Designed miniproteins, single chains, continued (2). Designs and how they scored, part 100

Each design is a single chain, and the fold is of that chain. pLDDT is the mean over its residues in the fold that is shown.

## One batch from the design tools (miniprotein)

Design m7461
Fold by ESMFold2-Fast:
Structure m7461 (fold): chain A 87 residues (1-87)
Amino acid sequence: GAEAAARGAEEGALRGGAEGEPPTVGDAAAGAAEGATRAGGLDAGGGAARGALWGGSGVPGDGTAPADEEATRAAAEGARRGAEAGA
């Protein structure tokens, strides 16, 4: 469900970076998509990736910016929306 997808996105985004090092938004988006896809399917994964890219970059679609907690939250929100759209 949408909650499981959001949780998967958060865990995936956090795992995308090294301990103590913030990942790029692209790295966080890839991790979030993987986690969300496992929990909520392809639509949830797509939502998570888009959420991370939009929330963490300060510029829409820029995957090279450093990610922060806002990217992780945006990934979770995107995963929820994606899971609902895929249902």
Scores: mean pLDDT 63

Design m7462
Fold by ESMFold2-Fast:
Structure m7462 (fold): chain A 55 residues (1-55)
Amino acid sequence: SAADALRQAFLDEAVARTREVIAEGEKKGLSEEEINLRIQQVADDVRAALAAALA
């Protein structure tokens, strides 16, 4: 379905953004706590965007 395709696209985006956050955080010497907070923000942003797109 179109909704399933949309969910997959947002999942792929979340994975890509999480990889970028980890790589950038390690490059900048961020703590594991700071990296985890940024990962949580990515998850929250993607979840909100998917909910809005499915409305």
Scores: mean pLDDT 86

Design m7463
Fold by ESMFold2-Fast:
Structure m7463 (fold): chain A 85 residues (1-85)
Amino acid sequence: NEVRSLALKFSDLAIDEAQRAYDEGKVSQQQYNEFIQMALRVRDLALRNAPPEVIKEEARYVLEKLRPYMSEEVVKELEELVEKI
């Protein structure tokens, strides 16, 4: 399932970027925990075969929350994944 594959890849990248932001001191431990929970929610929705539109909306929400802490290259990669869902 292409939708599931895209959503799982998005979740993994979002988790990596949340970890990077935390390690770089850009976000608090509380913000980090919130970002991980949001990314894991995208993963859970994909694994439960939620409708693509629901997965896409949740992924877009996560992208917008992480946007200030990510490079333009990473933002573009995540936007491309969301668009393909």
Scores: mean pLDDT 87

Design m7464
Fold by ESMFold2-Fast:
Structure m7464 (fold): chain A 59 residues (1-59)
Amino acid sequence: RPKVNEEMFRAFAEALGPKADPEAVIRRFLEEYREGNPEASEEELEEMRRRAAKVLSTL
């Protein structure tokens, strides 16, 4: 399972700014996560997407 938690996702979202499109933020995060973790499975990427969406929905 990926080590990234909701706090890390929140920091990422805040770095991109509160006016950023949530879909764009999530896609950007997943692209960078994929680049840093080329062995990440589709299941891990889906888990990351769900966590990112949850964090962004609370902003």
Scores: mean pLDDT 69

Design m7465
Fold by ESMFold2-Fast:
Structure m7465 (fold): chain A 69 residues (1-69)
Amino acid sequence: MTLDQRAQAVLDAIQKELGVSKLEAAKLIAKANGEDLSDEEQMKMLEEMARAAARSMDAGREAARELAE
């Protein structure tokens, strides 16, 4: 699975858990951070956060693989 596919899976999980659209989830996060961003900037921020989460998951998997050796 690519980083983009993992990022999309994270976004889908966030949307499912919150029961809102991806844009509404992005607006809630931007509001919590005190950010006055456009809808496009809010979505890009959410996507970048999802990619960061996906990278953290990949790093954890790599560490687990090294421990298994």
Scores: mean pLDDT 68

Design m7466
Fold by ESMFold2-Fast:
Structure m7466 (fold): chain A 95 residues (1-95)
Amino acid sequence: LTPEEVEKIFEDAIEGKNPEKVIEVLRQLAAENLNTAPFYLEGVKKVEELLKKGDIEKAVLTAARYFSAAATIEGRGDIARVAEKAYEKILEKLK
């Protein structure tokens, strides 16, 4: 999982394209980072609930928040930066 792949997935999701892909990203990170896996899996549950309600913007925002926090804990500042940027873009769109 590269920062470029993560950025594309979040950018597409912000535009309403394949928002379910953010769930795949969180599951992939859970598989790669066993110590933070419970945190990523909690994020998956919350994102799935929001997607079922049709709240795409909140689903992507929630995914970005969990992703940024967990990536920071794992020392992946490059990925955390991408997730934080996605979070800011969603917040601006919700204004």
Scores: mean pLDDT 74

Design m7467
Fold by ESMFold2-Fast:
Structure m7467 (fold): chain A 61 residues (1-61)
Amino acid sequence: KLESGVPGLRLIVDEQEQKLYYEDERTGERVDADEPIPEDHPVVRLLEEHGLDSTPKPPLP
């Protein structure tokens, strides 16, 4: 079990294809980390809640 740093979200490594997948431990749903995740997917909510969205928060001066 790889640590993704997000509770309830697992990081799966496909060694054959050298791909990464995010797996929701609650539902078992997987999304390809190489492609943009659909906004309505439950994995997006987990990523957003833990600050792992693709757009890091800009520093406030």
Scores: mean pLDDT 60

Design m7468
Fold by ESMFold2-Fast:
Structure m7468 (fold): chain A 74 residues (1-74)
Amino acid sequence: MEEELRKIREELLKKGFSVGAANAVTAAIRLYLKGLPKEKALQILRNVLRALGYSDEEIDEAIKVAEERIEKLE
């Protein structure tokens, strides 16, 4: 699990996501792995990215990446 989260973070950074966005995505995945429902983890991610000043388009892309990665872990 931890190694997969590290790999996901590195992949997001290499794809051009900001450090803040990559960290928010991996944090949302960690919350899901700790037992938070997927819907709530993704909602927290959306709220964090919006608070950090990301555009709706960037938020939607980060949510899509997080959701795809969560589905691969379950």
Scores: mean pLDDT 78

Design m7469
Fold by ESMFold2-Fast:
Structure m7469 (fold): chain A 81 residues (1-81)
Amino acid sequence: MREELDEKLLRAAALADLAALLSRTDPERAAALLPEVEAAARELAELLGGPEGLAEALREIAEEHPERVEEMRARVRAEAA
């Protein structure tokens, strides 16, 4: 369960970062990512006790596993292509 939760956190963060990067250069692709980002954020917030719990978990995983963050960003960008 914990490993699956960590993967969901990493994926949600990577999708949000990708959407933000695309918002100025490719707003249509950014808009296409928003429903997945919103769905992931809702699921994770429910599991983690709300938006504050989600924000804390995202901060913690970025600090503890920066290499996993980079790997997930690369994977999400490849999937979106």
Scores: mean pLDDT 76

Design m7470
Fold by ESMFold2-Fast:
Structure m7470 (fold): chain A 72 residues (1-72)
Amino acid sequence: MEELIEELRELTARLTPLAAALAEARYGPEAAEEARAYLERLTEAVIELGKEGKTEVVEKAVELAREALAAA
């Protein structure tokens, strides 16, 4: 579990600046901060579910994050 949480945090750290840049380009600079805050909250919520025994939620989040990075 810890290895999945660490990978999710690393992937999210890489996705956050990309998501912020896309939000800024589409909606302006205030949207960049909202995108960062949203991803931080979402990541922590997924990690909390994983700690509660829902390992599959963390695994799916890691898969989606990898796909998003590959598509960027």
Scores: mean pLDDT 80

Design m7471
Fold by ESMFold2-Fast:
Structure m7471 (fold): chain A 78 residues (1-78)
Amino acid sequence: MKEKIQKDIDESLATMTISVSDLAVEKGKKDPSIAEQTLQDSIRLLEKTKEEVKDNPEVVAKLDKKIAEAKALLEQLK
């Protein structure tokens, strides 16, 4: 019950962080010279958010998936 409010807050935080990460990836696609740095910055932001929402395994799983996607893109660059 009270946990539902916290889950909504954590999901909002995760959604915002994912949106910022997606925007950074899109920016990197337009400028390949900064793509690697942009992906690394996105991974750091996602990992920081994961620590803040660690008590919510469903939200953590969503962040882990986004971190894995960003790492896969980073590997494709180099």
Scores: mean pLDDT 76

Design m7472
Fold by ESMFold2-Fast:
Structure m7472 (fold): chain A 75 residues (1-75)
Amino acid sequence: SAELEQLRAQLAQAEATRAQIQAGLDALTAIIRAAGADPSDLFKVPEIQVVLAQQAQADATAAEARRQIAALEAA
């Protein structure tokens, strides 16, 4: 169905967004560690807080899409 295909595309996009954000955070953490600094200070940076909010939104979108896909496939 068109709805199922749209939900699968939405899920794939949310998972891709999640993976891209995680890769960026991992790369930044590696740079900070290489510089001899503590990467835990990243979570205090306003720009990183925006990225974490984006990650939470992608996670919420993926979870909702998975619930709706499961419901449609069970029908």
Scores: mean pLDDT 84

Design m7473
Fold by ESMFold2-Fast:
Structure m7473 (fold): chain A 81 residues (1-81)
Amino acid sequence: MLSDEEAREKLEELLEKLKKAKTDLEIMRIQGEIGAVLAKVPNEELRTEIAERVVEVVKSKLSEEDQAVIDRVFEAEKARF
């Protein structure tokens, strides 16, 4: 498992790449990499914090209708924990 410090460093790097991503394929790849890192993080609070930040970055690139879909998916995922 990753330490919170190691996970945060990797996740901050991936969030910066996500902000700079210009294609749907790049966005999907970076989200997959973030998910893989989060799967190795035992801290639920850190996972929730980073997931919320990912949603905000992705929403900034989407239409209002697509943002509503993302919000519904994220709320469903939160309900699982």
Scores: mean pLDDT 73

Design m7474
Fold by ESMFold2-Fast:
Structure m7474 (fold): chain A 67 residues (1-67)
Amino acid sequence: SMSPETRKRLEEGVREGMALIAAAVVRISGEREGLPKEVIEEYVKKLIENADDLEKLLELLKEWDKL
């Protein structure tokens, strides 16, 4: 069985990975759509700052989709 410490690190790693994927999607799609760099970087920043909150990441992606 895993220690609680190891499990927490794995969960944090998964959340960070998801935030990085979301940030990459925002950058790629924003660049393709010709969105201003400042708008793209603002959403990337919000995604990274909320890397530990999956629900917030999904809300941010929903907001991005409406731009």
Scores: mean pLDDT 78

Design m7475
Fold by ESMFold2-Fast:
Structure m7475 (fold): chain A 75 residues (1-75)
Amino acid sequence: SPALAALEAAWEALAEAVKSGDLAALEAAKEAFLAAWEAFKASAEGARFSAEEWEQAKKVFEGNYAKAKEAILAA
């Protein structure tokens, strides 16, 4: 699905931004990832997941993002 492919590409870009140690790049990649995430949620494929599953996935993502951002800021 195009929406899933876009989400996967945005996730790879986010992982590269984390490796870069550049906070501005990380924040830009997060915004792009969240845009792809919302597009995937709106897709027919994303409609298979419940609201509770989306909330749980978002909590995991936000927790991991916060840790990555903290690590960059501490460097």
Scores: mean pLDDT 81

Design m7476
Fold by ESMFold2-Fast:
Structure m7476 (fold): chain A 100 residues (1-100)
Amino acid sequence: SVDDALAAREKRIDEVRDTNIKRVDSVTSKEELNELIDSLIQSLEEEKKTSSPEDQERLDELIERLRESKKLDLDEAKKVVKEIIEEYKELQIERVRREL
């Protein structure tokens, strides 16, 4: 059913979000965090290639904020990156609801 498909996709989005948050929390150096940020930026850039114009604009905003977070001290950068991960989860859920 559509409701079962929606619930399954939302659960998978939550699991990916939880994994990414744990990765941020496990980082112990600025260099390690910057590598994680670059990986997240690359993933969002790839997603943009198949996204609607409206979603591309929102992804560009998240990418720019990730780039800016690289200039922050470790603890503040971790906080900002986790906020961006949460906002990206919300975007993914909105997209799933529009597609189903």
Scores: mean pLDDT 88

Design m7477
Fold by ESMFold2-Fast:
Parts: C-alpha cells; sequence; structure tokens
Structure m7477 (fold): chain A 69 residues (1-69)
C-alpha cells in the first residue's frame, strides 16, 4: 500500500496516450490501480509498478477507451 503514490507515477508515465488528455490518463490509471488493490492487493505485491503500468496500458488499448478525445 505505501508504494501507491510511486506506483501511480510509474503507471501514469507508462500508459500515456496521445489520444487522451493527461487528466484522463491520470484518472484511468488511478481508477485501475484502485480496482486492482481492492480486488487483488496481493497480486499488486507480486507485480512491480512497471508490470502494472503495462497491464493498464493493455486494458486501455483493448477497450479503445476515449474519455474526452
Amino acid sequence: MEKSEKDYEIVLEGIKNPSLSDEAVREIAEAFLNLLKYGSEEILNKFNAKEVAWMVGQVIRAIGLELDE
């Protein structure tokens, strides 16, 4: 849990998408990290922040998520 802020920054950097505003990317990254923590906190302890960033990026690409753009 204490790594949350550091992991959040790494995820934010890893999933930056030119089709999304920085604010949208930030909200998506934070929401996904929170979902993983609540549903599978033990999994986050097994994966490093870069792996989490990669997973978030893959989910966004698979869904084709666009918030304001």
Scores: mean pLDDT 58

Design m7478
Fold by ESMFold2-Fast:
Structure m7478 (fold): chain A 59 residues (1-59)
Amino acid sequence: DDEKRIRDMLTNPSIEKTVPYYSPALDKYFGVTEEELEFLLKYEKEHPEEVKRIELEAK
């Protein structure tokens, strides 16, 4: 589930999340893994409103 994966990326800290990523949808930086970087870039390009919704729901 892509939505669950994005939610986990945004809300779950990990020792492996060492790559800084700028989220244009959220206008902030956060840590991701190298594997997550490509997936998140693609997902946010195609579904920026979903990224905003997922972060809001995670609060």
Scores: mean pLDDT 72

Design m7479
Fold by ESMFold2-Fast:
Order: sequence, then structure tokens, then C-alpha cells
Structure m7479 (fold): chain A 60 residues (1-60)
Amino acid sequence: SGEERRRQQEEKFAAIMAKVKEGMPSDTPQSVIDQIREDIRQQLSQEEQLQQSQQKLAQQ
């Protein structure tokens, strides 16, 4: 179901974040990390929104 896909997306996001942080040099500022987190989350959210736009309107 859609809920299950949402949870899986959240898991993927967490996994991506873990890999990103693991690969980052110690010199990476927190602001950059925060931007990356926001960008990744935003991308995932946008992709889902595009597909769920119709559903969102239907559900109100």
C-alpha cells in the first residue's frame, strides 16, 4: 500500500543519509550536511508528491 511505500522511502532516506555522512570528510560543515539532508528529503518528497497529487486531492 501507499503507507508501506512511505515507510520504505523513509528507510531509504535514512540509509542514504548514513552513507553520505560515512563518505563525508571530517571537514564537512554541519550546514552542508543539513543542506544535503534537506535536498534528499525534498527530492523524495517531490517524486512522491507528483505521483500522489491526484490522491491528495481525492483524500482532501
Scores: mean pLDDT 72

Design m7480
Fold by ESMFold2-Fast:
Parts: structure tokens; C-alpha cells; sequence
Structure m7480 (fold): chain A 91 residues (1-91)
């Protein structure tokens, strides 16, 4: 018998870890934004990659348990922040 709860916990843990890593890249990019826009852009691109993977794990967790959608919301919020900073670099 597959332990659904354990599977959900593993997916949530992966999504959270990837979101936390992506958020650190966004924070570093925000600090670099004014002084080194090229470094900031590279950091934001890395953050987006981490959030894309986090959203995949969050989506799989949500298929098993809809209450897991909060993990996906957090990843989406930080993804939005990264996209906003990228737009500032393009302006």
C-alpha cells in the first residue's frame, strides 16, 4: 500500500527547498540590481529555474492533497517578484 501522506510530505519538502533556494537568488539579485545588473539578471534567471521545479513538485503534491496548494502559492509569489525585478532590468 502506498503511503500517500509520506509521498505528499516528500513533494512538499522538495517544493519548499527549491522555493527557498530560488528566494535566496532573488534576494541576492535585488542587492546586485543597482551595482551589477548583469549579475542580477543571471541570479534572477537561476531563481526562475528553481521556481519552475518547485511549482512542478507543488503541482504533484496538490494532485494528491489540495491543502498543499499553499506551497505552490508561495513559489508563485516569489516567481512574480523575480519577474518584476527582471522587468526593471529591461527598463
Amino acid sequence: MEEKKKKIEELVKKAKSLTDQGERYVDEAERALKENPEVARKLLEKALQYFDEAMKYAREANKLDPSAKEIGKRAAEVYGRAKRLLRELEA
Scores: mean pLDDT 80

Design m7481
Fold by ESMFold2-Fast:
Structure m7481 (fold): chain A 121 residues (1-121)
Amino acid sequence: MSRDEKIAKLVELIREGRYKEALELLQELLADPSVTSADLLPVRREVTERARADPRISAAILEALGKVFPDKGPLELAHLIGTIKDPALRDKVINVLLEMAEKSDNPEVYYAAAIMVELSM
């Protein structure tokens, strides 16, 4: 499957609410050093629209950030959502979201949150 076909499939998986499969495909694309931030713009747009429709996604990111930074207040954590540019910090937040997905009755919300963190808004 070509890069463009993978990106189109990723957008479709997000539209279908198949966030676990979407995250797996996104991680495959992100392992390719030729894939740029611009190439992923359609994916960023789609997941942002999903997050606007489902506030549980943003809440999941805040909860994961609170687990990584237990001493930070809610306003400081909210600021971090828009500024997660450190790859090591992103990996920590994603790992917490994946652990929360395994323990949740609504795992897809945490996979959607992980996609947003991977794409660094």
Scores: mean pLDDT 80

Design m7482
Fold by ESMFold2-Fast:
Structure m7482 (fold): chain A 88 residues (1-88)
Amino acid sequence: MEEEERKLKELGLEGSITMFRAVALLEDKRIRGEITPEQEELFLEALKAIHKGDFEKARELIDQLGPVAPELSALLRKAVEIEEEIKK
């Protein structure tokens, strides 16, 4: 089996774990009242952009989230990098 195929499979798993961590962190912050509905919507719009392959829009939304939730922003940026690598 080709090296590239193994790398893509590993990236797929890492991407799933990264997205799970991002969503879990968002849910924890929401339960704790640490994130506003507007900020949660910004996170959800970023996820939608990632799923659509609109990485430019995703990065813009992630940058807007950065000052208010830097740890969520970091996880979403990692998810963008992984998805972009997979879609090459």
Scores: mean pLDDT 78

Design m7483
Fold by ESMFold2-Fast:
Structure m7483 (fold): chain A 92 residues (1-92)
Amino acid sequence: MSEEEREALRLEAELALLTMELNILEKMAKKAETDEELRELLEELRRLKERLERVREELEANPAVPESEIEAAREAIERAERLIKEIEERLA
């Protein structure tokens, strides 16, 4: 296994963890009933989005990473952006 392949597997594992965190936040948003809960979720989602964008950049820079993993990272970012917008609209 090359060093690039080892780093690719590490990044793929990190993306999987961040995607699990996104799934939890999506479920929490559906159950949120107060503006305080929504504001806390919004802060967590913004931090998660920053982490996802960083991982996407690292995935795109690594030639050993499959295009499908880069697409998965982009999809996760789009999901986070959509949820952020929905929560911001609920708080307006």
Scores: mean pLDDT 88

Design m7484
Fold by ESMFold2-Fast:
Formats: sequence, C-alpha cells, structure tokens
Structure m7484 (fold): chain A 97 residues (1-97)
Amino acid sequence: SDFFERLLEEARAAYERLQGLPEAEREREARELTYRLMKEALEYSDEELRKEIEEVGADELLARIDEAIAEMEARGADPRSIEYARLVKEKVERLVA
C-alpha cells in the first residue's frame, strides 16, 4: 500500500530529526510526531481508526494529546497546528464514545 510506504518514509525522517535534537527538545518533538501520525490517520475510515485506537489505548492517547496541546500553547506554536490537534482529539473522542 502506498499509504504504508509513506508512513515508513515519514517515520525514518522523524527518527533522523529526533537524533539531531538536544535531549531537552526530543520529548517535545516526539509529541509533535504523534500529531503528524494522527493527521495521516484522518485519511482512514472511522472503522479503521476505531480499531487502531482500541489497540493503542484511547485513554492514554487522549491524555497525551491534551498534554501536547497544552505544551504547544505554552510555547506559542502555530495556531493552525493547535487547531488541527484539537480536531484530531475531537475525532478520537467521537470514535471512542
């Protein structure tokens, strides 16, 4: 699947980026990568996303999203990125509910 190949390529680029970062920034960048992966997950059907959420653990995923949104707001991240993260959270909440 082209989608799967794209995910692998993006994961490699993400890991290379993390390796180049200072340790203090690595955790923050890892949370941003979580958003990117979920953005790609928005291309999935609701049924496929629900299965992934159930496998990963919805409560932990939602908690990490909230924490990352708070950190993005605190550091003055781009408003569109924050808005996108909130939309992802809303979709996850709807699929879990």
Scores: mean pLDDT 64

Design m7485
Fold by ESMFold2-Fast:
Structure m7485 (fold): chain A 77 residues (1-77)
Amino acid sequence: SSVDQALKAMEARAAKLAETLSPEDQELLKKSLANIKAKAAEMRAQGVPEADITNDVNILTDSLESLVTMRQWADKL
């Protein structure tokens, strides 16, 4: 499933990102991942096409990475 592949890719990207984060930010990251997974499951239950769910997961994952990067930059300023 393309959705399952996207979720697996999200987990791998998040694991790498977590290496650079404080314990508190790691907890926030885990909650964000759980929310994305819950949303994907909800969309599947509602009959949303797999391609659309995959696209949404990828967009949310990219947004999460961007937000973490911005936060790390803000902490240096």
Scores: mean pLDDT 81

Design m7486
Fold by ESMFold2-Fast:
Structure m7486 (fold): chain A 70 residues (1-70)
Amino acid sequence: DSTTRLINRLRDEADRLRTLSDNYSRLSSTYNSLSPDSSDHFNLAVRYSGLAADSRTNADRLLREARNLE
């Protein structure tokens, strides 16, 4: 039904955001390891760390929404 399709879409988007969070975390770690003395690399590491946290938070919200629709 339409509710089941919505739940599946929310779960799929949450999985996608979780994957993005993992990728952003890897990028953050990579930039932090390449040149810790570079302000540009430090700023990119911080930015990707923030994007990873935001993506994880959004994934968690979508999973709670999907659970509430069950």
Scores: mean pLDDT 85

Design m7487
Fold by ESMFold2-Fast:
Structure m7487 (fold): chain A 92 residues (1-92)
Amino acid sequence: GMTLEEAAGNLGLTEEQVKQLKNYLKTSKRFAKLNEDSQEEVLVHLLSYVINNNTLLMDRAAELVEAIDNQDEEKLRELLPEISDDTLKEIL
């Protein structure tokens, strides 16, 4: 898959915008409890989903926060289709 740098570059995101997105996702207490590697994996897969589906990033980020907080496995698998089972289990 793409690295975080490659995915961010494809969407024209600056390093600061990536940090702002990560901070937005951290409004979910469940996301905020993940280690840095798991947070990066979630970010990479969210950005990859946005690229592959040509959708609006912030709408998908908001949907992801709701899915994490509601433990909505079906929506999480939709938004993060290649997420590792270990990271998904940590979110749920």
Scores: mean pLDDT 86

Design m7488
Fold by ESMFold2-Fast:
Structure m7488 (fold): chain A 73 residues (1-73)
Amino acid sequence: MAERALSTIDPEKAKQHALELAEEALKLVKEGGDPSRAVAILTAAMLYAALSGDEETLKRVRELADEIDKLLE
């Protein structure tokens, strides 16, 4: 059952991973790291935020994504 497969992804852990990855991507960009790697990490963060089902986590990851986008201009 697809529902059982989703239950292997703990929403609390997904939320934590989303925030950690988003912060890691932002830090990488601020430190002058590889922008392509930062975007890949941010994409993973957005995926985990969606899997968490937490609206506040999704909002926070989107705010960090906007900040990264501005820094890459």
Scores: mean pLDDT 77

Design m7489
Fold by ESMFold2-Fast:
Structure m7489 (fold): chain A 75 residues (1-75)
Amino acid sequence: NKKLAEEIARLAARDPLKAAELVKELAPTSSAEELEAMTRGLSEGVLERGPLTPEEARAVGEAMAALKEAKERAE
């Protein structure tokens, strides 16, 4: 879902903590396509943001781990 990826990317570029929180909340109930879109959006937004604080980096890492686990279960 291109729209979901774009929305997550914009949020992650502006507020990585909020993006990570939202992704962790949505991941357990998301389809494989939605999980891929969220993974892509979060990655793109973080790249656009540039350097993260240690707290932001940890939160994004946790969100990425949650997406990976959910994607493995969804398949």
Scores: mean pLDDT 83

Design m7490
Fold by ESMFold2-Fast:
Structure m7490 (fold): chain A 84 residues (1-84)
Amino acid sequence: MIERYVREAGERMRLAGASDEVVEFGVRLVGEALERAENASEEEREKLVEELGERLRKEGASDAAVEEAVKVLTAGLNEIAEKK
């Protein structure tokens, strides 16, 4: 499961014009957030999405690349929530 979302985030961020360094950072953050989400509260999951966007912007990611990474993380978080 997590591997699928990590791969999708990287692919979408590259299509949005993100550099290899930003893509590598973003896929790491998405993977870490999804691992944390399995034991996280609903409020903590919302903060994971906010944290991803903020950290990617600080690393110089474009709004388009941030949007794609956030969409992928949100989809993964929704899949985790549905399994409970």
Scores: mean pLDDT 82

Design m7491
Fold by ESMFold2-Fast:
Structure m7491 (fold): chain A 74 residues (1-74)
Amino acid sequence: MVKGLENAIKEIEKTDDIEYIITLLRLIAKEARELGDEESAERAEKLAQQILAGEKISKEEVIEFVREIKERVE
């Protein structure tokens, strides 16, 4: 699970595919929930919804958010 979050960060850094970033955020939400962090899961789902709605969120903001989740679940 923790390695999954690190891999997600690397994949986000390598891609400009918004749909793929949304997919990764949903996967992160599932992993956070499985680790018992419902708050991080809800935040990841909300961020995915914001990107889907066309909000201008930078890759740096997404990466920073995923790193925060990783720090909380470790």
Scores: mean pLDDT 77

Design m7492
Fold by ESMFold2-Fast:
Structure m7492 (fold): chain A 64 residues (1-64)
Amino acid sequence: GRALALAVAAGAVEAGGPRPSPEAAETAAKMAQDAGIGTAEDVARGLREGGDEEAARAVLKGGQ
């Protein structure tokens, strides 16, 4: 899955679980994009749906 794979890469349990730090979310999104398992936009969407808009914004800002 999109956001789930990136959340697992960051050590988060699941999309919608505990809030990852914005820095950890951005790093995980880049790593997963490089690995081809998701995009920064997919991670940001999952984080936003989970209510972590700050982390979602950090992911999108770093993914430019």
Scores: mean pLDDT 59

Design m7493
Fold by ESMFold2-Fast:
Structure m7493 (fold): chain A 105 residues (1-105)
Amino acid sequence: MEIRTVRLRDLAAGPTPLASPEELRRLAAIPDSQGPERVRLLLEIEAAGRLPVLVRDPSISVEAQALPYLDAGLRRLVFVDEETFERLRQGEVPDADAVLVTRLE
């Protein structure tokens, strides 16, 4: 996988939009114990032409957190901190760092 630290606003201004506030609210409603449901929604977001976004878990590596989602079929995944995720869910695009993970073929 390729892992890049990017500015969230630069990513949002790019050719592929971020997951919508509605999609992020749907993601936030899925408990961490329901991994398959979360994966399904992230794949739906990507199929709709948007970048899947998740909260970064700082207790594990980016690779360890991303790998199950990439193995499930996701091509790209964006990690943000919890505060940034909440602001995105409310319809704001904060000036913050994000981690873009891309599956290599």
Scores: mean pLDDT 85

Design m7494
Fold by ESMFold2-Fast:
Order: C-alpha cells, then sequence, then structure tokens
Structure m7494 (fold): chain A 90 residues (1-90)
C-alpha cells in the first residue's frame, strides 16, 4: 500500500507520535512495537518500502513481532537487488 509506505517514510523522517499511532491503527501492531521498529530501521538505514512490506506481512499472516526486523531486512535486500537489475537493463 502506497499510503503505508508514505506513513512509514514520514515516521522514519520525523518520529511523529501521531504518524506512529496511525501506523499502529492500520497494521494492528502495538504502538510501542511500531516505534521500536521505526527507530531501528532508521538507524539501520532501511528503505521505507521494506519496512512497509514487513508490516503488510505482519497484518496478512500474523508474524511474531520479534521476526519483523528480519522480514524488513529481507525486503530491503530484495529491493536493492531489484534496483540493481533494473539499472543494468537500462
Amino acid sequence: SEELVELVEEAMRTGDEEVIERLSELTGLPKEDVRKLIEWARKAGLSARAVAEALEEYRRRGLPVEELPKVALEHDIEEGIRLLEEGVRK
């Protein structure tokens, strides 16, 4: 969801409590866990899209909260590979 990506990007940029609360409402993840994931992802330099994809998987298939950082890292790696592949084709 593009709305989810935009909210994650804003949360990673600002740490705004209202944006974090909105992400909690959209994903069903507790607000404190959203905050921890966002802070970690920002420090780790992950893309907002990778974090949004991990949150979508959490919502869709009920991942344990502890698995979210790993899933976000996996999505970030996949996106990086995709962008490199697109670059070499053009």
Scores: mean pLDDT 80

Design m7495
Fold by ESMFold2-Fast:
Structure m7495 (fold): chain A 50 residues (1-50)
Amino acid sequence: SEKDKEEFEKWKKILQEQIDYLKSNGDYGGARLLEDILKKIEEALDSELS
């Protein structure tokens, strides 16, 4: 749905900002964990759009 897409885009933006912050701090482990979460959100969005 349109609303689910908007929520996913909002979550992607928040997670990307956190990933960038963690990388800036040298926390590549934390960044990797959030990248994995972002990938799961993208998979969910693809399933909703299919």
Scores: mean pLDDT 78

Design m7496
Fold by ESMFold2-Fast:
Structure m7496 (fold): chain A 77 residues (1-77)
Amino acid sequence: SIEEEIKKEKEKMLEAQRKKGKVNEEGVEALAEVKLAQALGAPESEVVELLRAYAELLAADTEENRERVERLLERLR
């Protein structure tokens, strides 16, 4: 299923990060949820908004940026 494929991609991303000695599990989970929502036909506008919020979180790991990503992910669940 698409969900199983996304889960496998998440595991690949985590393995790649472990090999580099830096793991961001929350970031990988957020990206996996974006990919799942996109695969399930989420509107492009919402996917773009979430990717933009995620990019801001990667640039600055603040509580505000974390909350923004979480709110947008909840909207796609």
Scores: mean pLDDT 68

